Designed miniproteins, single chains, continued (3). Designs and how they scored, part 58

Each design is a single chain, and the fold is of that chain. pLDDT is the mean over its residues in the fold that is shown.

## One batch from the design tools (miniprotein)

Design m9994
Fold by ESMFold2-Fast:
Structure m9994 (fold): chain A 68 residues (1-68)
Amino acid sequence: MEKLEELKKLVDELSDDLTPEQIRALYDRIVELTREILKEGSPEEQKEALKLLTEFNDKVVAINDARA
């Protein structure tokens, strides 16, 4: 599924060198892709998308905590 591949790529793009604005843009795109996968995807694809969203959120929390 091309949306799942794009989601994986966006999660991999997240780094501690990104600005809050860049992180927000990645978050918005990831949420949109996850929404589409949850609407159109198989149960396996939905599970993988939620796993990737969780990984992204954990990384964002770690970055924000380091900057607080």
Scores: mean pLDDT 79

Design m9995
Fold by ESMFold2-Fast:
Structure m9995 (fold): chain A 71 residues (1-71)
Amino acid sequence: SAELERLKEKLLAGEELSEEEKEFVKTLSPQQRIELLSLLRIPEMSDEEKKSLSPEQFVKLIELSIAFSKE
C-alpha cells in the first residue's frame, strides 16, 4: 500500500514515526511488521521472535531502532 511504502521510506531515512504512523503499524499484518523490522536491520532477533511481538512491542522496537540509528 502507499501508506506502507511511505512508512518504509521514513524508516530508511531514520525519521521518527508520528502517532498516526504508530497506529498504522499496529494495523499491519505480522508479516508486514517483520518487513519493516528487516529494513531496520535487527540482526540478533530471529523471525520467530519477530512474529511473537505484540503490535505495541513492535512499535516500541521500531522507535528504539530509529533512536539508536541517530547515535
Scores: mean pLDDT 73

Design m9996
Fold by ESMFold2-Fast:
Structure m9996 (fold): chain A 83 residues (1-83)
Amino acid sequence: SMNVELAEENIKKAEEHVDQAEEKRADLKEVSKHASEAQGNMSRAIIYALKSDPEKREEISKRVLEIGTRLAEALQAARELAA
């Protein structure tokens, strides 16, 4: 399904942006930029996942939750380092 492929593509892009946010945690501006991109990719992944089969919807939902947690943690760490 195209919706499954697009959900996977967007969640993978969100994961890549979170990896970059974690890597660049000393630069709050860069972390904020990657956080914004990750949020956009997560939102698109959710929309496509809702149109996908139940197994892929559950997989993407779990990955979105994990990414959201990592993103919040990376943003908090960057803010603390910038203070």
Scores: mean pLDDT 85

Design m9997
Fold by ESMFold2-Fast:
Structure m9997 (fold): chain A 98 residues (1-98)
Amino acid sequence: SEVEQLLQQGLALAQQIYNDPNASPQVKKTAQEIMALLQEALANIDDKEKVRRLLSEVSMLAGGMALYLTFTQPGSELEELAIQLDLLADEAIRLVNS
């Protein structure tokens, strides 16, 4: 499904953030939490209510991380990845609600 493809892309983005040498311990912790939430969503892909709830948490965490990186590392690859992850989570929520 399109939702499943977006979740796999989100997992890859979160893994890139986690592996970035410029990611602070706080950014890495947030990326790890996002990876866990995305893995749980994939494991429960047929449970639309649970997937929506987990993606809402991903959106909140990714949005907060993107805002933090906008202040601490403006124009960085990490900021770009975090913004992409936030937008992807919002698109996945939209598709789950369709």
Scores: mean pLDDT 90

Design m9998
Fold by ESMFold2-Fast:
Structure m9998 (fold): chain A 87 residues (1-87)
Amino acid sequence: SIEREILAALADLYLWMARKAIEKGDGEAAKEFAEKAKRLALESGIPEAQRRVAEELEELAELAEEKGLEETAEHLRELAEELREAA
């Protein structure tokens, strides 16, 4: 449905915002955007979208770790694991 596709697209948008936050060193904003992306992916009910969001969250966790945002990286990995269990 259009509604589910919109939710998946919004999840992708929040992942891009999370990446920008990590690049700026804003771990708190990155966590908030990542949590919204996870919620939207779950609400979409699209397993492919849930898997892609989980993969992107793991990539963002690696970026966060490279930036010294270790708590943010750990949180992002936890969100990715939760999404994989739902997919």
Scores: mean pLDDT 88

Design m9999
Fold by ESMFold2-Fast:
Structure m9999 (fold): chain A 86 residues (1-86)
Amino acid sequence: SEIERVARELASLLDHSASEESLRASIEGFLNAPKEVLEQMLAEVERQAPAAYEAIDAADLPEAEKERLRRHIDLTLELLRLLAEK
């Protein structure tokens, strides 16, 4: 499913800095959140995303790190959209 694909990609990005137990708990939290909460989270992330992208682009970081951070935001938005539609 799309939810499983996006969750796996997001977990893969986070795996470099988080424990497996912590990642499992975070994914479980998203999957079990009420639709209203997911919709509110999506709206909040969508509102903040432009400023986050601008901050990433302005940061003194390697391009590979900037791409990883942008990908993380993109996957989070995709996951929240998929979950909010359920």
Scores: mean pLDDT 70

Design m10000
Fold by ESMFold2-Fast:
Structure m10000 (fold): chain A 85 residues (1-85)
Amino acid sequence: APLSEEESMLAAQVIVRRAGEILGLDQSTVDAAIRYIEDALRGVHNPVDEAALREVERRMREELSREQVEELLAAAREAVAAARA
């Protein structure tokens, strides 16, 4: 079944939080990236929060192994499944 907007947001938040843990990112950067994801769905764009999300995306692309990416995707799938229960 397709993901709802709420499930898609949950998946994105889980990915960002887990990537932050693996990469040792500052909690303020992780929080700003998550805030941007939530706000973007409402049509609100904060350039500081957007920069934080772009930094998380860049570090994920440059520093995560295939196995770590698979861990992020598994965590997101488990969170969505738990929310459906």
Scores: mean pLDDT 82

Design m10001
Fold by ESMFold2-Fast:
Structure m10001 (fold): chain A 86 residues (1-86)
Amino acid sequence: REEAIKLIQEAVKEIGEEAETTTDPEKLLELARKVAEKIRELAEKTGDLYLQAYAALAEAYVAEQEGDLERAAELRARARELAAQA
C-alpha cells in the first residue's frame, strides 16, 4: 500500500535522524517504542500481515532492550509466523 510504505519511510527517517543526535539508551528506547506504535497502528488499520510482523519485531526489540528476553523471543516467533502467512 502507498500509505503503508510512506508511513514506514517517515518513521524510519524520524528514528534515523534522532538516533544520530543521541546515545542515551533511554531516549533510543523511547524512539523504538514510537516506531513500534506507528507500525502497530498502521497494521491494525490495514490488517496487513507483513505490517503486523514488523510491529511484532519492533515490539520484540523494545522488550529485549528492557531485559524481557522471554517476551522478545515470543514476539520474534509471532513475527515469523505472521510473515510466513503474508
Scores: mean pLDDT 72

Design m10002
Fold by ESMFold2-Fast:
Structure m10002 (fold): chain A 77 residues (1-77)
Amino acid sequence: MQAAVDELLAQARAAGFSDAELAALRVTYERLLAEDPEYLRELELKLSDDPAKQEELEKLLKERREKTEKEMLEQLR
């Protein structure tokens, strides 16, 4: 579990995400693990495969960032 989150954060950092963005992503992934542990398991399988899985990972990181931004805006409400 934690190893997959750490791997996702390492890839996001390599892609140019800031430390603040990585902290937000970590919180999002920890919440997703509490809600759906199978989600991270699927990501672990995807991370070990081919370049097409890497493209899916980048798309997923974008979706997670957008969801985190929306949730932060809802908390400010």
Scores: mean pLDDT 66

Design m10003
Fold by ESMFold2-Fast:
Structure m10003 (fold): chain A 73 residues (1-73)
Amino acid sequence: MKYVGASFMNGDGTRRTVVTDESDAEFVASLEHLGRVHGFEIRPASKEEYEKAKARLDAMVAAGREAARELAA
């Protein structure tokens, strides 16, 4: 498997890294769009980076879904 990632600086000075599987065309296209809008580059990434980023993203998505459920209910 081939992975792609992007690293960018938040306004608070913290660095964020997002990594995805290259075969997820929709996610890759979304990441490329965000890179063009915010001016960060997409680079090749390792499986280790992917696993770490996936765990972080899954936690963020879970928190977001929970918040959205409370607002929608």
Scores: mean pLDDT 69

Design m10004
Fold by ESMFold2-Fast:
Structure m10004 (fold): chain A 59 residues (1-59)
Amino acid sequence: GDAEETGRGGLAAARHGLETGDGGAAAVGKWSAEQALKEGETEVAREALEVADRALAAA
């Protein structure tokens, strides 16, 4: 898929995980952020990774 779409999806999943305490959503967000980074998307993917790491730490 589009790296930017993957990054945006990862950010949405990470934010959901942070808001709800859902470690599974946070893990999906982290995985999607890492895939977007590999595909060359950096800005949204970096934010998604930071949010996902905070969500996983809070879970």
Scores: mean pLDDT 79

Design m10005
Fold by ESMFold2-Fast:
Order: sequence, then C-alpha cells, then structure tokens
Structure m10005 (fold): chain A 55 residues (1-55)
Amino acid sequence: EVTEVDKEAAKLQAEIDAGAPAYESRQLEKFIQKLTLTDEEVEAREQERAKRMAE
C-alpha cells in the first residue's frame, strides 16, 4: 500500500538523519527517493547533488 511505502521511506530517512554513515546514507536516500518520488523528481535531485559535489 502507498501508506506502507511512505512509512518505510520515513523510517529509513529518520535513520539517515539520526546519523547513519555518509556512504550508507547516500545509498539509502536514493532508494527512498525511488519509492516516494517520480522518476523526473529523482533525476532532478541527483543532478543538483552532482553539481554541488562537483563544486
């Protein structure tokens, strides 16, 4: 169900915010975005992060 997916994504996001390692946090965050965001929104966020990392 959509609500269950949202709850799982929220739990993973909360663990990232609570201090999961940066490497693990990035992988989990991308997975969460695929569950809750549209492909277009995921791509936009990845592009912005790539730009900020390149700076």
Scores: mean pLDDT 64

Design m10006
Fold by ESMFold2-Fast:
Structure m10006 (fold): chain A 90 residues (1-90)
Amino acid sequence: MKPKAVIVGPSNHPAVLDIEKALKEAGVEDIIYIPDNDKVLSDRPVAYVTTDDLELANKIKEKLSKLPSVESVEIIKRPDGSYTLKVIAK
């Protein structure tokens, strides 16, 4: 499965650009940005990355966790056997 990401947050938030850059550097090319300038979907920027490769998920988690603008990265195993990383910005 090709890894996919969705980033949700205000268009001017530094964490959105930091997360996008780090995901591209980790090999995640399929990135969708959802602007949330009014904080309707989330009070802080959040990203979801889906992959069926646990090794890649762990690599992405390590890379994102090193960003100063990232508060937490959690790997969630989905019922279909794939993995979703939930990334919360500071």
Scores: mean pLDDT 78

Design m10007
Fold by ESMFold2-Fast:
Order: C-alpha cells, then structure tokens, then sequence
Structure m10007 (fold): chain A 83 residues (1-83)
C-alpha cells in the first residue's frame, strides 16, 4: 500500500527507530482491517502521520493506537456529515 510506504518514509526522516516504525505499521494495518472499506488513502495518510508524530513525541504504542483510531473515526464522521 503506497500510503504505508509514505508514512514509513516520513517516520524514518523524523528519526524514529525501526521498532517504532513497525509499531506504527501494525496500528495502521489494524485500522485498515477495521475501517478499510470506509477510509480513503488521504484519511489513512492523516491517521498515519498523526501516529508517527505521537510516536516521535515519546507516546507508548497503546497511546499512539488510541490517537490514530480517534483521528480515523473523526475523519469518517466528517466525511459522512459532509463537513
């Protein structure tokens, strides 16, 4: 998936460890399984960039997952409401 590759490249440029990059990948794969039919590539990119930023800030894998899921849900709600 092109979005995953772009998110990983962004994470590497920020200086995230390979372990942090793998955690972000796992979180995005989980989001794709849960919301994949409803999420656009742009929405996955936004959730991925937020996950990378949170991991860079030193948040735990669990905190990063929660933030990414909240962003995904927010983006889906905005799209459905036309806002």
Amino acid sequence: MKVLEEVEEFARKLGLSEEQIEEVREILEELREKYGEEMSDEQFMAAGMLAVSAAYAGLSKEEVRELAEEEARRLLELEKEGK
Scores: mean pLDDT 78

Design m10008
Fold by ESMFold2-Fast:
Structure m10008 (fold): chain A 84 residues (1-84)
Amino acid sequence: ALEAALAEVAAHLAAHGLPVEAVEWVSEPAELEVDGERYEVTLALLRLSDGSRVGVAVARNKETGEVRVSLGTPEELEALLKLL
């Protein structure tokens, strides 16, 4: 799930002229419960070709298998990490 999600994010960013230069770090998977549903959440920090950074959150619903991907700032990613 994470590998496929990161590949899709990288392709999306490259299509907008911001190819991924490096994956700086990937968190350990953590469980989060939202509205009675359990998710496996993994966070990643990407460095882009212009030197900017993008946070990626990949959440997989443990009951349905649905995968959701969110992009954000490094600061938003740090805030999410504190909730896990």
Scores: mean pLDDT 79

Design m10009
Fold by ESMFold2-Fast:
Structure m10009 (fold): chain A 70 residues (1-70)
Amino acid sequence: MEPVLSEELREELYEADKNLDEERAKELLRKGPEEVRLYLETQEWMENSDLPEEEQRKRLKEAYEEIKKL
């Protein structure tokens, strides 16, 4: 069921990005599991890139806005 998957994805999302606010998390979850996964993959890529936190946050915000448009 989508509600069960939504809760599991929500936990993954918060574990990956603990600075993620409630509104942004809800919006990603409303888009669906594929969009949540795309955000999580972007977040993992940013963490592995050794970029400064400010740059990572900027890139994640851009990724979120792009996903929001899908």
Scores: mean pLDDT 69

Design m10010
Fold by ESMFold2-Fast:
Structure m10010 (fold): chain A 84 residues (1-84)
Amino acid sequence: MATLTVTERVSSSLGVYRGTLTLPDGKVYDVYLDVRLTPKATLLSLDGTVIGRQVAVDGNTYTFEVTDLVTGKTYTVTVTLPSL
C-alpha cells in the first residue's frame, strides 16, 4: 500500500503542504501537496517522477491517485491535513 504523511504546511501559501510518500516497492519521495488548485488538488514529488491527482475530498481528508512515471504504476493514497 502507498502511504502519505504530511510533515509541514508551507507558511507562504495556505493550502500548500510538504510530506513523505512511500510506495509499496519501498521507494520514498519528498512531495508537495497543493490543495489551492481547482477543480482538483495535486501532489508532486520533488524529483518530478511521481504525480498525484485528487479523486475524492471530505473536509480536510484528500484521496489521490498517484502515478510513478518511471514504472507507469498507479496507487491510491489518502491523507488528512493538519488542523490550521
Scores: mean pLDDT 76

Design m10011
Fold by ESMFold2-Fast:
Structure m10011 (fold): chain A 66 residues (1-66)
Amino acid sequence: ASAEQLAAAEAIAEEALARAVRALSKGDYTGASQALRDGAARAEEAGGPAELVARMRRGADTVSQM
């Protein structure tokens, strides 16, 4: 991926994480998981690295266990 694609994917991941943290603060585990899964899909579509996408999916799994 290009540096611009990486930056875009990282921005998507950062926003997804922020949304997940806000949802968790409200006890909304479903919303948190959805935010991270949606973010992972968008990062993948943007051409983000597989490792970044995998980390976002692991984050979704983690919040689903909370």
Scores: mean pLDDT 81

Design m10012
Fold by ESMFold2-Fast:
Structure m10012 (fold): chain A 70 residues (1-70)
Amino acid sequence: AQPGPLAPGTQVLVSVNGQRQTATVLSGTLIMSNGRLILRNGQLRLPDGTILTTGTDGIDIEILDILRAG
């Protein structure tokens, strides 16, 4: 994965509070921070339908891999 905006519908492997899971990107931009790709100003949808919003609850959403482009 490269830093920059992510297309809506992109499927990613994420780490949220140390838990690895798949998610669908709804919005956001990847930034590089200390060698990690972090989602900023964005939202993810988890397989159970839960929406995670970057900056809410202070959680960092790390993108580990891009599984399928949107």
Scores: mean pLDDT 77

Design m10013
Fold by ESMFold2-Fast:
Structure m10013 (fold): chain A 88 residues (1-88)
Amino acid sequence: SVEETRKIAENAVKIVEENPTDDFDIGVALLALTVAYITAKKEKDKESLRIVAEGAERMAKILRDAGRTDDAAVFEALSKEARKLAEE
């Protein structure tokens, strides 16, 4: 699960890094990371939640630097929620 979460997060970050202004690619990355988040939350997997939080934070920064403020805010919210659950 941790290994799968890491691969999902790495792939999602790569998609956003390569195409930070493409709505479809941003949507694919968000969907992939959200599924990983839901799975980690259900399994109470704190390591996977930290990986999701770090990936979301990195994507939020890339999107904010690209001027995608609304998309960045979505990933910032996901990062905050995943980080909070990882600490509980």
Scores: mean pLDDT 87

Design m10014
Fold by ESMFold2-Fast:
Structure m10014 (fold): chain A 59 residues (1-59)
Amino acid sequence: SAEEMIEKMAALLEPTLGPEAARQVATLYVQSQLLAQQGKLEEARELALRAQALLEEAL
């Protein structure tokens, strides 16, 4: 499920980003993947870029 994917990704990111930022990045990335699967490629790209920007700010 989407929630399971978010939890797994957030757990991997938490040591670097902290729990709240890790969950935000994971949520945006998983939602991007779901939008891409629905053919909403432009919306998917926007969420992926947002996730990438948050990740870069935290590093």
Scores: mean pLDDT 84

Design m10015
Fold by ESMFold2-Fast:
Structure m10015 (fold): chain A 58 residues (1-58)
Amino acid sequence: AELAEAARRLTGPLIAEHPADDTEAQSKVVKAGKALVDGYDQGKFDEGVRKAEEILRE
């Protein structure tokens, strides 16, 4: 509950600043999320985090 609230608080301004029609920003967020999930699923969460950060920095 607390982690979900923190995530919503961090994501809220990003969504408000970038409307749903900003397909590039949305694509980056989706790719970063997929990298995190894949890393966690494979037991390589640190690798997933690094890959997600790389995607978001581009």
Scores: mean pLDDT 63

Design m10016
Fold by ESMFold2-Fast:
Structure m10016 (fold): chain A 72 residues (1-72)
Amino acid sequence: SIAEQDELAREISKKLEERGIKVSPQHVRIALAYAKAGASEEQIIDLLVTRMGVSRKKAEAIVEALKEAGLI
């Protein structure tokens, strides 16, 4: 559900902040949507960097957090 995905995005963003990596929950939310649509790690990183202006370091951190959560 939308509410469940919003909750997941906030939790992932919070975990990344605890590691010193500040990312927008909105960017995590977009990454989650693409992961759910079957996008690969590389496709999600490219989207976040190229379309959303997220740094590669932060995009890679988001993707790693999605993998840890079993969402990729």
Scores: mean pLDDT 84

Design m10017
Fold by ESMFold2-Fast:
Structure m10017 (fold): chain A 95 residues (1-95)
Amino acid sequence: SAEVKEKLAKKVEEMKKVFEEYKPHLTPEEQAEINKMLEEVEQLIKDEAPIGEIVKKYYKLVGFAIKQLKKKGIDTKPITEATKKFMEEVRKLNK
């Protein structure tokens, strides 16, 4: 539904803002990969893909970002908190 699509898109937009704060800690190559995965998640939401496919792509994005940042000793708590908020929205859709 349009309402579900808007709620998920809003949570992805919140994660984009979190990634903007991490830009100084990411190489151009890491930024390009994160942006590509963000676009893939946004496209899946736009296409009303099955929630499991959206979640799988979102976790791939989050896992990549956390891995790159932890290698550099950077705190990833803001990414983890934004992920929790996204998953809370997903859980509401499965009720």
Scores: mean pLDDT 85

Design m10018
Fold by ESMFold2-Fast:
Structure m10018 (fold): chain A 80 residues (1-80)
Amino acid sequence: MEEFEKKLEEILEKVREQLKALGYSDETIDRVIENLKKLAEAIKKGEEKFSVKLPLTDPQARKIVGEAVREIVELIEKEK
């Protein structure tokens, strides 16, 4: 439980640093992180489909977020 929150924060911090390196504002990064936190909660609740609407059009930024989504799913599955 505590380990999950720590690993989730590590994934989110990695996203923050990568998006900051691409020149995104703190406001945009905070919205992305908030949506990733909502995604993690939705997956934990057993929701079959969650669509994250991102204010990101850059393919590199979308790849970063897609990687984070995969890591969050793998993290939750390891709790089973």
Scores: mean pLDDT 74

Design m10019
Fold by ESMFold2-Fast:
Structure m10019 (fold): chain A 91 residues (1-91)
Amino acid sequence: DPIAQLKVALENKDFDTAHKILKEIIESGSQIKIDQALAILVDFAEKSDSETREKLIEILENILKELDLSPYNYLYYRQIEVLLKKGIFKE
């Protein structure tokens, strides 16, 4: 289960594994799995320190650079990036 593997990777601060799993989920094109993965990412970011949140933002930005996304999908992921950044400003 890639969603369960993503949770474990994030809890262990294994950002290389988290990047790989998240990219595979996004590339799958399954909107349900993408939404679940992004919800996990946002929830984890809200519970994390600034350094961890910055690393999660870096992972998402790198995936967006690696994937040739439609303008709609690009804007959707940019909205998630804004949610991740809001966690940093609460410290």
Scores: mean pLDDT 73

Design m10020
Fold by ESMFold2-Fast:
Structure m10020 (fold): chain A 61 residues (1-61)
Amino acid sequence: SAADQRHQLDLLERGADIAIERNDEVVLQGILTQLEHLLATSTDPEIQARARALIERVRAA
C-alpha cells in the first residue's frame, strides 16, 4: 500500500543519513537498491519524487 511505501521511504531516509555519516558504502548500496525498487513499483508521484531525491543525495555522498 502507499502507506507501507511511505513508511519504507521514511526508514530509508533515516538509514541513509546514518550510513552517510558513518561512510558505510555497503549500507548505502543496499539503500540504493531498495529505492530503485520502490521507484519502479510505486505509482504515487510524491513517493517517486522523494525516492528520486534520496537516490541523488546518496549518489552525491
Scores: mean pLDDT 86

Design m10021
Fold by ESMFold2-Fast:
Structure m10021 (fold): chain A 91 residues (1-91)
Amino acid sequence: MSDSLKKLAEKLRKDAEEREKLGDHEGAKKLYEIADLVEKGDIDGAKKKIVEIAEKDPSLASRIGALADESGLTDLSKTAMEAVKKALEKM
């Protein structure tokens, strides 16, 4: 499968593990859910979940977008950043 999808899934799992160590179990759970969708190649499912995350936690959605961009998944990163922008415009 795409090396970019594998890189993103691995980065998301690493970030989730670090969040669990800091006591952010809810943030970690959301990152694991996105990693699973990405690893399965369910990009539409991942995009939908990122939009849902951005409505409650725009900071976490922004982090997911940054990891997607670093992995070369510009479309997924753009979806995350657009969702974050909409969430921030609502306060």
Scores: mean pLDDT 83

Design m10022
Fold by ESMFold2-Fast:
Structure m10022 (fold): chain A 80 residues (1-80)
Amino acid sequence: MSREEQIKQILEEARKEIEKVVRDGKAAGLSRDQILNEVAKVIRKAIDKLEELGFPESEILVFQRELAAEAKRIIDEVLA
């Protein structure tokens, strides 16, 4: 697997996990704050994996911002 394929896989897995965590949290009756905490853990795990693969800090920051923005959209949509 190439570095580009590894990035894509990590980001796609993180996006799916964020959506699942938000939907499952809503179904379980978790508060918005509890769901936000679980989402933050998913994002941290994805960033840790990217750091372990040796990606530049500048690129990691872009991915972190992308995942955070996506998470906010999912949360606002699902918890509406």
Scores: mean pLDDT 82

Design m10023
Fold by ESMFold2-Fast:
Structure m10023 (fold): chain A 77 residues (1-77)
Amino acid sequence: EPLDFLRELLLEAGVSKEKADEVIERIVKDHRPLGVVLYEEGLLTEEQANRVIEKLKEKGYDEMAKLLQKLIDEVKK
């Protein structure tokens, strides 16, 4: 399932199991993609968000990594 991939990605990026479960629960309950959750809620630290982007690039999901980076950059500015 896409949520299993996301959970593994968050854990590989150094997000705690509790925080990864919280992020996934928010996405499931609110039907929000990861970028929207980061944009509205700030559930991940900047360091954790950057690690997720790097892991996406490493796994070949360049378009998803670019979209997530753009959403995070829009929040920062």
Scores: mean pLDDT 68

Design m10024
Fold by ESMFold2-Fast:
Structure m10024 (fold): chain A 62 residues (1-62)
Amino acid sequence: SRDALLQQLVATANRIEDAVKAGNLEEAEKIKEEFLSTISDPELKAAAEQALDNVEAQAKEE
């Protein structure tokens, strides 16, 4: 369901933020790629990718 996907997106965003802040950029990319690979809908996948890219950018800026 969409609600389950949104909950997983939030959890994934938190994990990416933690990885970036720890300096583990390779881990952050793996987490992002793994999550995106679970999304079959191309429009939802694109939206999720953009959201996670924004999270990474903000985390890098502190």
Scores: mean pLDDT 82

Design m10025
Fold by ESMFold2-Fast:
Structure m10025 (fold): chain A 132 residues (1-132)
Amino acid sequence: DTSSLLSQAATLTKQALDLVKRAIDFLSDGIRGSPLEGKGYASLAGDLLNQAKQLVEQAKQLVQKAGDYPDLTNLLDQTLQLLEQAIKYTKQAISSSPEEQKKLLSKALELAKQAKTLVTTVLDKISALLSN
């Protein structure tokens, strides 16, 4: 039913939020660390953001099956765009010079923080729908 699909979407969205939070920590550590450490942290953050992206894509499919929730689908689409751009910058950071690496990691961190905010908003909106 609709409540079951939205509850499943909330569970996947919460798991994505936890992965994004961990990716933010690794990106922050990568910016503070040596260039070699920064490459390692960029790789770890990229992997977590890719996992979060897959969970958000699955959550979007569940929301679409649950019904017509344009605000939720729009927020999920914005989240996917931010995650995709953050992943791209983490991948570029791995193959970049030390100076470019810090700039790329900083861009990835900013995008990951924006994605965290949108994922939190999605969870709040699904919670409100489940309370009605």
Scores: mean pLDDT 92

Design m10026
Fold by ESMFold2-Fast:
Structure m10026 (fold): chain A 84 residues (1-84)
Amino acid sequence: MLSVELPLSEEEAAELWSEAIVEAAAKHGIELPPGTSKNWAALYTGAVLRLIGDGVSAETVLAIRREADAIVAKRLGLERIEDS
């Protein structure tokens, strides 16, 4: 349960992460439709499994995942850098 650490609800956090993974995939030239789950873990797992099923390399999947996490952290102000 995302309690106390984020100013967002669990659904808002899942939506934010869904948008971030789509954006990260697009930066790698991959069109990934957003997940429909309101559960962040199911959304995350579904996105990773879809990328692997579509023949995306494990290295690229990891890069997309890390970029999505960075986008979420930046939008939440969790990055300890000047503007992120």
Scores: mean pLDDT 67

Design m10027
Fold by ESMFold2-Fast:
Structure m10027 (fold): chain A 72 residues (1-72)
Amino acid sequence: ATVTVGELLERAGSKSEEARALQEKLRAMGYGELVPEVDGVVDAGTLAAIVQLAADAGGQAGAVLATLNVAR
């Protein structure tokens, strides 16, 4: 299922399968310092990693959305 950054932010602090998939992808992409554990909860570290990914992509929402759609 496709999820948006806004939907994940609205689920901040809530456990979800989409958040787990996102955390695993962020760690694989080198943001493991911000996402030390894959617990399925969108915490401050997960949010920081999403923001950093968007910044690294030149502020392009598409790169963040691609991360949110991660199949393992």
Scores: mean pLDDT 65

Design m10028
Fold by ESMFold2-Fast:
Structure m10028 (fold): chain A 80 residues (1-80)
Amino acid sequence: SADELIKAARELAENVTPESVARFLEAADKFMKEHPELREKIAELVSRLLKALNSATTPEQQRKAAEEFIKELEKLVKEL
């Protein structure tokens, strides 16, 4: 569900670990399987978030990256 993906994105932004990355990717894969019509758009948003987190040097930058991902995800879900 979108809520599971949102939760995973927030947890990832708070602490980037192999475990939080795996949970986020699992939640994203599950969401894309539930909404195949959004697969390409979600894959793009996932890619953008991971790139932003990899380049982030502060917790504030990590939080902003997750918030932008969540905002774009919510926008896509409202159009379903």
Scores: mean pLDDT 82

Design m10029
Fold by ESMFold2-Fast:
Structure m10029 (fold): chain A 81 residues (1-81)
Amino acid sequence: ALSEEEQNLLDFLRWLAEALKAPQEVLDAIDAVEADPADLAAWRRLRELVLAMMEEHKVSPAFREDLAAALDRLIARVEAE
């Protein structure tokens, strides 16, 4: 089951992807993580797609670093299990 922190981050990422009109692959990656939160490969794919989306849309480096750090913390938690 998703933790509150994981759910809040995924809800935010879904909103951000829709606001930026991101390709369907980003939304599919969010859905994959929601379906299996223990799937490390799904989390890593989501991270790559989100960072690429933020770079394409010229999101500030500070905001990108904060969001990348949040994703990295969750990925490290999944890796430790």
Scores: mean pLDDT 82

